# Ledger of designs, part 17: designed miniproteins, single chains, continued (4)

Each design is a single chain, and the fold is of that chain. pLDDT is the mean over its residues in the fold that is shown.

## One batch from the design tools (miniprotein)

Design m12565
Fold by ESMFold2-Fast:
Structure m12565 (fold): chain A 84 residues (1-84)
Amino acid sequence: ELRERARELLEEGLKLLEEGRANGDEELIKKGAELIGEAARLAMLSHGVDEDVAEASGEYAAETAKTPGKREIPLAKLEPLYDE
């Protein structure tokens, strides 16, 4: 169930990032990055990782998602959610 929620947040976050980058809307990019960060946190928790590590992973994913050319790093960490 955490995995399902993480996947939903990842899909929504990716959509917002795509729309924000296409339109040059920094607010949409920020919202998309926040959702990707939350998805990463939940994905790590679903694998039994400590909450502190999951939180750090989520923060890292959100920050890298905001950075041009670094978006792929958060997506790679969430790759197991797409193995379904």
Scores: mean pLDDT 69

Design m12566
Fold by ESMFold2-Fast:
Structure m12566 (fold): chain A 98 residues (1-98)
Amino acid sequence: SHMEEKVKEIAELLSEFEREIWKDLTSEEALLLAVASALLMSTLINTFLNNASEEEVLKQMKRLIETIQQLIDSLRKTNPDAAKKAEETLKKIKEIVE
């Protein structure tokens, strides 16, 4: 389904981003990013797997985008280069959701 493809593409983009950026992060930043990403992806996947409506899945995707934006804003204060890479990934995620 179209929603299944969107969820998969978002998961793949987040996995690629974490793999690319993790060397540029402090241990604390990397742990926080990993935990936040795992929780957000788990929520999105569980919503999809529980046969939620397309509207509910889109709502969780938008919540994921908002939470990632907040994480990027926090990261920018301590690691602006990592934040810039995260913004590029967020742009790609927004294109998939739109």
Scores: mean pLDDT 75

Design m12567
Fold by ESMFold2-Fast:
Structure m12567 (fold): chain A 60 residues (1-60)
Amino acid sequence: GIEELHPEVLEKVLSGEIDSEEVTTSSGEVFRGGVLRHQIEEYGVSGVSGAKFVASEKGK
């Protein structure tokens, strides 16, 4: 899940520096940085899990 992302990667996601880049989670799932940022904004860092992330990736 997102809680296993390296802190530096999480910082770049939140700042929007990698919105167009692909981010790989510890589970091997790939997401766009912009999608990750949007999910963190809605659910918070600790509230975003792989399952919730996959369910919401197309919605925002």
Scores: mean pLDDT 60

Design m12568
Fold by ESMFold2-Fast:
Structure m12568 (fold): chain A 73 residues (1-73)
Amino acid sequence: NAEELLKQAREKLEEGMKLYDNGEVEKAIQKFEEALELATQAMKEARKQGNFDLEIEAAVLAIAAATLLASLK
């Protein structure tokens, strides 16, 4: 469901941030890619459910993950 996908996206984003802080950039990129995919799936599922609040939360996470990926190249 959208809530579980959103939770997983947040967990992957947090894992990526910890990896980045430890200098493990390549692994951080992988986690940010996973977070972006999960957040995108959460957006689609939230939209299907008509849950606009979750769709917005998922969109914000997707933007955050995409921005981090762009910054890391």
Scores: mean pLDDT 86

Design m12569
Fold by ESMFold2-Fast:
Structure m12569 (fold): chain A 60 residues (1-60)
Amino acid sequence: GPAEAARALREAQGALELAKALDASEEAINWAQQAVRAAEAGDWQTAREYLARALALMGL
C-alpha cells in the first residue's frame, strides 16, 4: 500500500546516499539508482529487489 511505497522510496534513497558516501562501486550505485527510479514509479517490489542487490554489493 502507500505506506510500503513510501518506505521503499526512503530506503532506496538512503541506500543511494550511503553508496555515494562510501564511494561504493559504480555497479552498487547503479542498482541503488534503479531502486530509487522503481520506487518513484510506484513499483515498490522491483525497488526492493534492486535495493537488495545494491546492499549486497556493498557487503550489507
Scores: mean pLDDT 82

Design m12570
Fold by ESMFold2-Fast:
Structure m12570 (fold): chain A 90 residues (1-90)
Amino acid sequence: DDDRNNTFARSVSQYIHDTVNADFDRVYRAIQHIINGDVRGAAKILGTSISTSRRMHNRIQEGFRAIDQGDYRTASDHFREFIDTMKAAI
């Protein structure tokens, strides 16, 4: 839902800003596009490929699915892969 999506996007954007000094607003906008399935828009914001953006979208979706199933270890693995991909893209 919007609250979960916004909390996730803000928290990850803050973490990436704090760890690699990336532009918070740019990262936040990119994550919002990824969550909403706009893989092309996210690719444009990040200067990355559509395939990389789609992989990030899939990781977030799989992570949220794992949370909904109570599989927090699997969710953590998907979100780590997402964050690592984002850091490599910026």
Scores: mean pLDDT 89

Design m12571
Fold by ESMFold2-Fast:
Structure m12571 (fold): chain A 85 residues (1-85)
Amino acid sequence: SMEEIERILDLALEVHNLRWTNGDEYQKKLDELRELLEKSDVEEVLRWIDQRIEQETDPLKRMDLELARVIIENIARQLEVEKKK
């Protein structure tokens, strides 16, 4: 859902902002993001983000969306590797 995709975007940016902390908050946000991505159609999420990037006229907001996309794609790839074939 759109609400779920917005939550995934928010969590990806929060994970990025907390990335150099050894705190519980970083791990909590990372675990929440991983759980949502496991339950989501990642290709649909990434397509929605790509659509938002194309429509975004503010270069700083576009950079945040592009950053969130990279984080989501990297975590989704890690989750796929963790699945036994």
Scores: mean pLDDT 80

Design m12572
Fold by ESMFold2-Fast:
Structure m12572 (fold): chain A 84 residues (1-84)
Amino acid sequence: MNIEEAKKILDELYKEFMKRVPESQREEFKKLLDEIYKAIENGDREAFEKALQKLAQFLVKVLGPEYAEDINEKLEKIYKAAFE
C-alpha cells in the first residue's frame, strides 16, 4: 500500500486523458477524480471501488471502447497502490 504512489498514478492518468476528454466533459472528469482522491485520503475502499468504476465507465463512454484496456490497466495500478 502506497497512497503517495496511488495519487501520482491518478495525476498521470488525469494529465494523459484530460487532453482527450472533450471540453464539455472536463468538469465531470475532474469531479470523478476528486471522488477517488477523497476515497483514498479517507481509506474508504468501498467508496474508492465505486468511484473507480464510475471513472472507468465515464472514460470508456467519452473516449470509446478501444481505450477500455488502457483505462482498466491504469485503474488497477491505482487500486493496487492504494489498497494492496
Scores: mean pLDDT 79

Design m12573
Fold by ESMFold2-Fast:
Structure m12573 (fold): chain A 77 residues (1-77)
Amino acid sequence: AEEAQVQQAAQEARELLPTAEEPESFAKLLDIQGVYLDYVERNRDKEPHITAEQIAAARAQLAEIRANPEAAIAASL
């Protein structure tokens, strides 16, 4: 079930990447990234090469982007 959710999220991300410059698409990509991080954190035993420190760093970056999404979008243009 979680694998299917991750596959759906990955497909959605591929469809959104060409329109990432649009605020709505960018916001959806951030949501998808959050879902992926939640999956990896819950399934760390299946992904032993990913450390808790790496997950924490990725979450911190995601939170920073969410705090200033307009600046992040501008930086990607």
Scores: mean pLDDT 68

Design m12574
Fold by ESMFold2-Fast:
Structure m12574 (fold): chain A 68 residues (1-68)
Amino acid sequence: MFSPEERAVLQRIGEAIAAGDDETVARVEALMTEAQERILALKRQGASEAELQAVADELVRRLRAVLD
């Protein structure tokens, strides 16, 4: 189940896609790619659940800054 903050971010992303805001969509994709690469690197290093969650929390904060 998505948190209210995650749902708000997903709604904003959907609105940007529907509006054809290619610049905002590209920024979102770049942030998601960076976070995915970091998570994969941390998993290869045996990172804790808390370390993976910290990367996810940072992604949500950055997405909010781009979308708001």
Scores: mean pLDDT 78

Design m12575
Fold by ESMFold2-Fast:
Structure m12575 (fold): chain A 82 residues (1-82)
Amino acid sequence: MTLLDRLERGELTLEEYKQEVGRRGIENVKAGITKDVREALRRLGEDYGIPQEKIDEALKNPEAAKKLTEEILQREDRVLRR
């Protein structure tokens, strides 16, 4: 289950989601398990219209991952209100 799924279910607050994405992003980069993170970010980017360039940057840089997460959260909030 993705972190976004947990946010959608109300298991996480927006702040908890941001912290968890940043933490897991750093851990996954260190562990070399970036494949699932890459696939998840790519799918979310496609669904929410995030440019591929930002997704690639997020996979490389934890700070960029946080920025991408904030952008996805903003789009997700818009969707959840509808």
Scores: mean pLDDT 61

Design m12576
Fold by ESMFold2-Fast:
Structure m12576 (fold): chain A 68 residues (1-68)
Amino acid sequence: MTPAARALRTAAELVRQGKSIDEIVKAAEEAGASPALIDTVKQIFEDYSPEEAARILERVAEEAERAA
């Protein structure tokens, strides 16, 4: 699993647990997410509901693994 895919999967799991955006961002940073990836996570939260955000984050994680 790439660091990007790990960070995205961690973010998706925390979204499903109902964690705040601040907690999700902190966990993604600890998983090795780049600043650009963190901005992507924040953007998804602005544009989508928590349920939709979790699905999108998992899909992006799958794409990140496939690209590596």
Scores: mean pLDDT 78

Design m12577
Fold by ESMFold2-Fast:
Structure m12577 (fold): chain A 73 residues (1-73)
Amino acid sequence: MEERVEELRERRERLVEEKAREARERLQKAAEEGTATEAAGVGIRAVGDMVDAMLEGEREIRRAEEELRREEE
């Protein structure tokens, strides 16, 4: 059964998209209201948040795939 893996993939894609949108909004605001240093800090954290969301999603997908493989073998 792959429904669980498909759900995790969709959830990961949605989380990454949400983090990307939040990052763009925060960068826009920092660029308008903050200093270059503040904008750089927001950018670095935003990238970190997106990477964390991707890695978390990939770990969940990998665990689900490994679990399915064990059931198959």
Scores: mean pLDDT 71

Design m12578
Fold by ESMFold2-Fast:
Structure m12578 (fold): chain A 57 residues (1-57)
Amino acid sequence: MEEEEKILKEAAERLKAAPDSDTAMQIIRDTAKKLGISGFEAAQRIADILNAEEAAA
């Protein structure tokens, strides 16, 4: 399941570079499709990664 974490981290980086909320939504949806999970689950897992990185900084 290490590939899953890599995909989520990549999505988090793309979200940071997203200029608009529409672009951010598309990144979340694409990530959810790749992992076979819901958009809600993808968004939660990406948020967890961003929070962990912020806490580690």
Scores: mean pLDDT 77

Design m12579
Fold by ESMFold2-Fast:
Structure m12579 (fold): chain A 85 residues (1-85)
Amino acid sequence: SNSNRRSMSTVSHGYMNHMVSNFRSNGVPRSTRLELMNMFMRMSGGFRDSNVSVTVFRTRMSRFYNYSGTHSVSTVRRMVNGMMS
């Protein structure tokens, strides 16, 4: 539903804001942050389009957010690129 898609979009934007804040605090260059944000949004779009529930979508986004906080930028980039290829 439109409401369901809006909820998923809000969740995605929330995690993206946290990711940007974390990368900025860790001194990651702006161009790299924008690249990773764009890749993450494309990945979240794929999850949204897979007919999963909002709960499942939120769980998947939470896992990726936590992964980005506990791993290096290069490791996160490789993971996102692998999923989007």
Scores: mean pLDDT 63

Design m12580
Fold by ESMFold2-Fast:
Structure m12580 (fold): chain A 77 residues (1-77)
Amino acid sequence: MEKVEEIRKLIEELRKLAESAKDPDVQEYLRDMVERLEKAFEYAEKTGNEEDIDWALEQARSAVETARKLLEEEKKK
């Protein structure tokens, strides 16, 4: 399923963003987001419901966007 593959790619991208964070508090926050997102994805896979999958995808996209903004703020001070 294409959405499931997209969620996996977004989770992996979020992990890379977390590892690139210079501030340990930001890195911990992003790692917590990864764990929460992994749990949401596991739930969506178990239910097989399109709504659960769509929700997980939306959360994954939002998490990556938030991570990018936080990393940009680190660069700007």
Scores: mean pLDDT 81

Design m12581
Fold by ESMFold2-Fast:
Structure m12581 (fold): chain A 55 residues (1-55)
Amino acid sequence: MKTITIYVSKDADPADVVQLAEKTAKEYGLPMSQVIIVRVEEADLNGEPYRVVVE
């Protein structure tokens, strides 16, 4: 069973995070229940707005 983890800044707008999660779920053909959102420090993103990991 594949899950997708999305790492976002702790300061990211919740509405933008929801839209990103929905877009990612649709792109990979998974239900929203298989998308995990993890809020991290901006420095942990290495200058990117978010990071997607497919497991």
Scores: mean pLDDT 78

Design m12582
Fold by ESMFold2-Fast:
Structure m12582 (fold): chain A 96 residues (1-96)
Amino acid sequence: STNATIIATAHNLYRQAIGKSPVDLAAASAAFAPLAADTSAEAQEFLSIAQRVAQGEASPADLEIYVGVLWLKYATLGDEEALAFLERFEAAERAL
């Protein structure tokens, strides 16, 4: 999907910024397809950040900052919606 390709592109920019090699775009898009299909508010905000990163309008670090904010929400408020997104994100990264 277009959204999975956007997420994969932004995540590859993040990987390069932290000194990791990019993943093949088709393989990364396949790994992020479940996350791209997620209709949660958390997933939609992540996609919005990823789109801006892919367009050069935001720092790749903004992806890490957003994931960190969701971990903080889960840890301090018990936000189960934040945890559900984080588990899907971790599953996508494991599939890379």
Scores: mean pLDDT 88

Design m12583
Fold by ESMFold2-Fast:
Formats: structure tokens, sequence, C-alpha cells
Structure m12583 (fold): chain A 68 residues (1-68)
């Protein structure tokens, strides 16, 4: 149980960091979406009760940014 939660938290941290780094290299419109994704990952890590919802929203925003 604890190790599985730790793995998800690490994945969200890595994804949030990657989104922030990509935002620095992206145009303003894409950067805004990537920063919003990073915010959802950060909120999920801070609020374990809503972690899955925030991870899903973060993942959806990352996917949207890839389409632009």
Amino acid sequence: MMSAIGEQRKEMMDNGTQATLLAVKSDEKVAKILNESARHYARGMADPTNMEEHKKKGDELMEKAKEL
C-alpha cells in the first residue's frame, strides 16, 4: 500500500516538473496549459484524498498541450 502511493506521488512530481520545464520552452498558450497541469499534480500531492482526480486532470491537460 505505502509503496504504491509513493510511486504515484513520484510520478505526479516527475510529471509536474516535466510540465513546468516544457512550459518554459513553449509559447504562451501552451505554457499556460502546461502550468495548469503542473498545478493539478502539485495539488494532488498536497491532498491525497483528491490525488486521483488531480492526476487525471493533470494528465488530460498534458495531452491537450501535446495537440497544440
Scores: mean pLDDT 78

Design m12584
Fold by ESMFold2-Fast:
Structure m12584 (fold): chain A 55 residues (1-55)
Amino acid sequence: SPRDQARAEAMRRVKEAVEEIEKEAKENGWSRDEFLSRLGLRQREIAEEIRRRAE
């Protein structure tokens, strides 16, 4: 279903985003709080993009 496809896509994109943010955090020396804040924002952005595309 479109919802199942959107969920699979969201999971894949979240995994990729986590890997990218971890790399960026290591390169830029982000604090744990900064990392978690950025991760949360990115996850929200991905969820919104996937939701908008699925509808």
Scores: mean pLDDT 76

Design m12585
Fold by ESMFold2-Fast:
Structure m12585 (fold): chain A 94 residues (1-94)
Amino acid sequence: SHMMEELIEIFKEFVKKVLEIFKKYNDPRLEEVEKRFKEALEKLEKAKTIEEMLEIMQSTAVWALLVASRVGEEAYEEVKKIVEETGKKLKEVS
């Protein structure tokens, strides 16, 4: 599905931007975040429905915000902005 491929590309961009934030803060959780995002991408590529993909993306975004809150307030706000921008893009492809 073209729509499913577009969702994967949106999620890859989300992952890239959030990883850049964690790298900027030189946070020791970077390795854990990279591993979790890799697992999320693998699940997303194996998903059979758009609903399953959106659930994976949503749960991953919530988890990323939780981890960012432990880095600090500034990191949390930066990740939150990327989550909000990604959510807006997802609404535009539906």
Scores: mean pLDDT 86

Design m12586
Fold by ESMFold2-Fast:
Structure m12586 (fold): chain A 94 residues (1-94)
Amino acid sequence: MKLSPELAAFMKELGEIKEELLANPDTSLEEVEEKLKKLLERFEKIAPSLTPEELEVAHSALLYVIRLAESLTGDKELAEKYEKEVEEIYKKYY
């Protein structure tokens, strides 16, 4: 699949945040939430420009990072909050 420049940039930033979280499992809850907010804002910004297939790729990748954040922080409520916001954006543009 040939990704648009916007999706490719999003996936690169998402990958960088994933690697940062894996390298620093003691990252504070506040820092984790800030990273999730940044990804959510980027997803919302690019979502209107994505094809349905690209939107599904971004959605799945973002949910993976949210679940990784839950595994590292133990905060289920934080994960459920961001999963809900991602689903609302996905539902709006899918």
Scores: mean pLDDT 81

Design m12587
Fold by ESMFold2-Fast:
Structure m12587 (fold): chain A 94 residues (1-94)
Amino acid sequence: SVAEHKEEALRHFDEAIRALRAGDVEEALRHAEEGYRHALKAIELDKSLSVEEKVGLKLRLIGDLETVRLYARTDPEAALAALEEARELVESLP
């Protein structure tokens, strides 16, 4: 269900944030990838969102994930901000 994928995405983003703050980049990247997968599925299954809204939300999540991938090792503050934005985006879903 949408609610199950939303809950799993939030759990994985919370774990990614925790791991990144602890300096565990490998664990943070694993959880970010899983969070992204669940977030994308929640958006795809959400019948209250238009096709245009779904495209916009997916592009924002992809941008956040790319920021995490690029900066988790070299600029963890930038990666953390991207993870927090992705979490807020998912939490705001209907």
Scores: mean pLDDT 88

Design m12588
Fold by ESMFold2-Fast:
Structure m12588 (fold): chain A 103 residues (1-103)
Amino acid sequence: SKALEYIEKAQQYIDLAKQALDNKDYKTALEYAKEAIRYLEEAFKEAKTREELLQILQLANELKDLLDRLYKETTDPELQEEAKKLRKRVDELIKEILEELKK
């Protein structure tokens, strides 16, 4: 499944972002988070099954938590603003997934 390929890549970037965040490398963590959301958005476009949608939703919620942690831990206002913008993008994706799951 093309959706599963994108889900796997999103998971890899979320894991890389978590590692960077644990190392206090907030800029690198944010860059990996941007790649993760891009792959989750592509996965959502390709998703054909309820199971795929639920996997994308789980990863989107993980990314949401990661961005909230990045926002709280960084002292750089530019990184805080970028994390906030990316967080809104993740929230919109979660909303779209939840609407698809109602069908």
Scores: mean pLDDT 91

Design m12589
Fold by ESMFold2-Fast:
Structure m12589 (fold): chain A 100 residues (1-100)
Amino acid sequence: MSLEELKKEVIKIVEELTKKLLEIAKDNPEVAKQIEELSKKTIEEIKNAKSAEEIKRIVGEFFSGLLQLSSKLSASARSQAIEEISKANKKIDELIKKAE
């Protein structure tokens, strides 16, 4: 997998995860806005990344930020958010290993 293909696939997963998290956080507009802003920042950082290792670091920071934001949600919404974040993390980890 080329670096450009890795970026494209990782951005797609970030966008799909963001869409799911915005639906989960729909009753908390403050958290939803922060998720959207964090996602936009992360996508720009991925576009500018120079290696798979840099993408791995950027994605790690993204998931850490999402977990902090999910702590502000109701217990049910938080559980759903953590499950979706975990699924996305696994998919991206597999892509990064394939690019290394």
Scores: mean pLDDT 88

Design m12590
Fold by ESMFold2-Fast:
Structure m12590 (fold): chain A 73 residues (1-73)
Amino acid sequence: SVADEVLAAVEAGDLARAIELLTEAGLRAGHSPEEARRLAENTVAAVAAAVKAGDRLLARMIVETGVREMEEG
């Protein structure tokens, strides 16, 4: 899933890849490029903070919520 790919990218330290994946999901769902990028950057920053804190459950909840909001509008 997009959520699993975004989380894996963040856990690998590849924040640029995580932002690209989530931005592409937003574009497919009909968001503007500016909105998709802003939402992706905010979501990835929150996921990265949770991963850094060792809170893997919170990281998964944030990424799943972010992907859902991005894909479902």
Scores: mean pLDDT 85

Design m12591
Fold by ESMFold2-Fast:
Structure m12591 (fold): chain A 106 residues (1-106)
Amino acid sequence: MLRPDVRERLLELLDRVEERYSVEDIIKKAEELKKENPDSTLSDKELLAKAVVLLVMEVAREQGLPEEEVRTLGAALSGLLNEVLKENPDASVEEMIELVRERLEE
């Protein structure tokens, strides 16, 4: 289980990402990641999850968080999204974010 401070910070950052970026923006970020690494074996859903992680990390950096904290938050969110996708392989971007929020609120 994540520390309460990490959980609260991730919830705040997810709110900022959803406020700033549409689902279409997240899809575009996933497409950019695929173009940058065309030999990647990641599925489209795994690329969407990675896009969410990278956008959360970008928002955290813009807020002035130190790189070590940004890296810790990114790793924690990546782990949660991977668990969500393993249990819900057909989840939409909105469903992935909702399921991660539920895990952070437990």
Scores: mean pLDDT 82

Design m12592
Fold by ESMFold2-Fast:
Structure m12592 (fold): chain A 92 residues (1-92)
Amino acid sequence: SLIKRAVELAKELSKDLPPEVQKIVVEGAEIIAMLATGEIPLPMAYEMGRLLGKRVPPEYREQVLAILKQVAEELGVPKELWEMFEKGFLSV
């Protein structure tokens, strides 16, 4: 399962972050697993990134984005979908 693999990787990469931030990273990994299917429209990828980004405390934004990028690379997320998600995430 892509989602199970994404969640396990996200938990390992976020283990040193506060518990509330770890929960957001895990939810982000579930979104990344959906993007890895290649079936999500670009505007939806942007909106998913925007909604997740709003929930991340500013001091953890760079760390959370870096973790999710690593998860996306491991799962083979299409570049255009990752770029839309990242743009949405950073828009808030």
Scores: mean pLDDT 89

Design m12593
Fold by ESMFold2-Fast:
Structure m12593 (fold): chain A 63 residues (1-63)
Amino acid sequence: GDAEAVRRAALAAGATEAGAEAIVALAQSGDKDGAYSAGRMAGLDSGNPEAGERLGREARAAA
């Protein structure tokens, strides 16, 4: 998967730069469940649950 695309999606969903890097690291490690959960949680924390769901799916696909 494209790590840069995941990072951009995370920032667009309201993740902090540190949060975006953490999601990218999970995707790059092949942790599909962790990447999905982190993406969803980032959306919930930023008040964008639907954006978090999309981010989680993209991060899982990248892993």
Scores: mean pLDDT 81

Design m12594
Fold by ESMFold2-Fast:
Structure m12594 (fold): chain A 93 residues (1-93)
Amino acid sequence: SSMEKRRIITLFQIAVASSSVYLIKKRMDSKSATVDQIEKEMKNVEKTLKDIEGQLKELEKENDPDVSYFQEKIDTIKKEIDENKKKIDELKK
């Protein structure tokens, strides 16, 4: 079903975004990437997050029972993005 496909895509995108944010943080900590490379990678994560939020709105309209679970994962990713952005700002000083 279209709803089942949306759930699978949302779970996959959450996994990708979460992993990407974590790897970006590790690359910043190890100083293995330039600030410009990190900013580009963060913009890609933010684009994926926007897509995930769009999928969540559709799942909410369909009364999906896992909406609260997806929202919790999205909120965690948002927090990690904000933490990485603060660290990027510190590196630019």
Scores: mean pLDDT 84

Design m12595
Fold by ESMFold2-Fast:
Structure m12595 (fold): chain A 132 residues (1-132)
Amino acid sequence: KIKELQEKLKKSKDKKELAEIYLELGEIYFSQGNYQEALEYYEKALKIAKEIGDDKTVAKSLANLALVQDKLGETRNVFKYAREAYKILKKLPDDVDLAGVYETLGTLLKAAGLFEDAEEMFKRSKEMLSKS
C-alpha cells in the first residue's frame, strides 16, 4: 500500500531500506500504469544504491528503469539501462534475488529481436532460481 510505504520513508534513516522502499514504490506505480511516477522512484532507488555501493540494488533499479523506458517508447534508454545492468550482473555471484533481473533483461532483448542474448539471460535466471 503506497501510503504505508510513504510513512516508512518518513521514519527510515537506513539508506539500504530507503532504496528498497523506493524500488517497491516504483513497482507499484509501474503495475498501475503510472510510468512517470515509477521512473522517478526507480531513479531515487538507483541514486541511493550507487551511493552505498549496493550493486545488487543498482542492477535491479537499472533493469526496472529499462522496463519503464520500454513502456514510454524510449528505445535508446532501454538499451542504455539494460547494458549497464548486465555489466554489473556479470560481476555479481549467483543469487536467487537476481533471477528476476535476468528474466527482465531476457524479455527486453527478446522484444528487440536479440534471441541468442535473450536465451542466455533466461538460462542465467533459471540458474539463479535453482539456488532457492
Scores: mean pLDDT 85

Design m12596
Fold by ESMFold2-Fast:
Structure m12596 (fold): chain A 64 residues (1-64)
Amino acid sequence: SKDAQRKALQRFMDEIQDALDAGLSREEFEQRLKKLVAELKKQGVPQDLLDTLETHARGMIAAR
C-alpha cells in the first residue's frame, strides 16, 4: 500500500540518519543500508528511486 511505502521511506530516512549520528563504521553502515533498501524493495519502491536513495546515503557517509 502507499501508506506502507510512505512509512518504510520515513523509517529508511530515520535509520540512515541515526546510523550517521551514532558514528557507525562504513562497513556497519553498508550492512544497515543494504537491509533498509531490501525492505523498501519489498514495499514496492521503484528501483530508480532505490538507486537514488542508496547513492545519496553513500554520499552522506563518504562526506564524513
Scores: mean pLDDT 81

Design m12597
Fold by ESMFold2-Fast:
Structure m12597 (fold): chain A 92 residues (1-92)
Amino acid sequence: MKEKLKEVYELILEAARYEKAGDEEAARKKVEEALEIAGDTPEGRQILLAAQVLAALELEGYGRERAEEALRKGLEKGAISEEIARIALELL
């Protein structure tokens, strides 16, 4: 799980950087790769959501405290599991 979340996070972060640079085609390809790795399962959707949150915070230069708050809110809403939240925090 940790390796999968890290790989999805890195792909989503690259996609976000390409989008910011105006390369929509490169961004789309990276998102498609992330979706294939995450999978269309409840677990895969949670991994993708955690990766997207972490990537957005990293791209904007927000620190660990903002990432922890976002992951906590996702957990409270039932959007991510405690295991995925814990692993995502370990990647920071």
Scores: mean pLDDT 78

Design m12598
Fold by ESMFold2-Fast:
Parts: structure tokens; sequence; C-alpha cells
Structure m12598 (fold): chain A 74 residues (1-74)
């Protein structure tokens, strides 16, 4: 079921985004936590809509923001 799969993927992305954001918030990077939540939300919206290109673009931004935040911790 493609629709159920898209919904499950969106829910997984939202949960993962919340976990990553909470971690960065605890590391003293609340601005990166907010960016992670925003990109996860937009990726989840694109996944629910079946917009593969938009979901990939937001996944790329999520990875970029996550990498930048991880570099700030080091």
Amino acid sequence: DVEAGRRAAAESVERYGEEVAEWFKKQGLPEYAEKILEEARRMAEALRAGDVDASQAHADEFRKVKKEAEEKIK
C-alpha cells in the first residue's frame, strides 16, 4: 500500500527530526534544533503528498543542517 507507506515514512521522519532536534537543544544549539524540526516537517509534508523531488530537497537540507550542528559540537 503506497499511501500507507508514504504516511509511515512521513511519521518516521517527524519522529527522527524530533529526536535529533532534542539532542541539539541539549547540546546548546536551539537554533539548529528549530531548523531540523522545520526541514523534517517539510520533508514529511512532501512525503505525504507523494512529491519525491521536494522530499529529497528537504532531506538534503536536513543532512546539511545536521552536519553543521555536529561540527559546532566538536
Scores: mean pLDDT 85

Design m12599
Fold by ESMFold2-Fast:
Parts: sequence; C-alpha cells; structure tokens
Structure m12599 (fold): chain A 108 residues (1-108)
Amino acid sequence: AVLLQQKIKETEDSINSYKTIIDNIRNGNTDTAISSLDTEIDSLRKSLDTAISINADPDAIKRTLDRLNRYKTIRDNIRNGNTDTAISMLEEIIKELEERKKRLEELL
C-alpha cells in the first residue's frame, strides 16, 4: 500500500523549510539563508558524487543535479544582492510543491 499521507507530510515539511529561508532573507538574515542553502548544496553534491560512483538510476542523478544547480543559482542571487530574484525562485519551488501536495491529496 502507498502511504500518501506520509508523502503529503514530507511535502509540507519541505514547503515550511523553504518558507523559513525566505523569511530569513526578508528579515536581513542573509548569512543564515546562505548557510542553509550551502548545507543543502554540500549534501546534494556528496549524494550526486556517490550516485555517480555506484551507477545509480540516471533519472535520480538528473533530479539531484537539477536541484543542486537550482540551489546554487538561488545562493548566488542572494550573494549578489538580487534578493528579490532569489525569493521569486524559492516561491516558485514552494508553488511546485503545493501543486504536488494538492495532487497527492486528490488521490486520497
């Protein structure tokens, strides 16, 4: 059996994480926001290197690479003072996750 409620909760937790990053940017805590993104980037980089070394599923590797590059772009926008662009990119991620959550809820 597929535990749809667990997937919904995991999606909600991800949405809340991104909202926290946006709040840190808006409150001028840009170093905290960058630190959170750097932690995720380092984790994804290590996961990507491991996945490549064991010849993991190409689609999984591609998803990790796409997520890594997206986080790097957001971080670089914050560092360059393009905070509005970084917030817009994070809001787009939240929107995608909210649409995914809605689709999962429709399967209940």
Scores: mean pLDDT 84

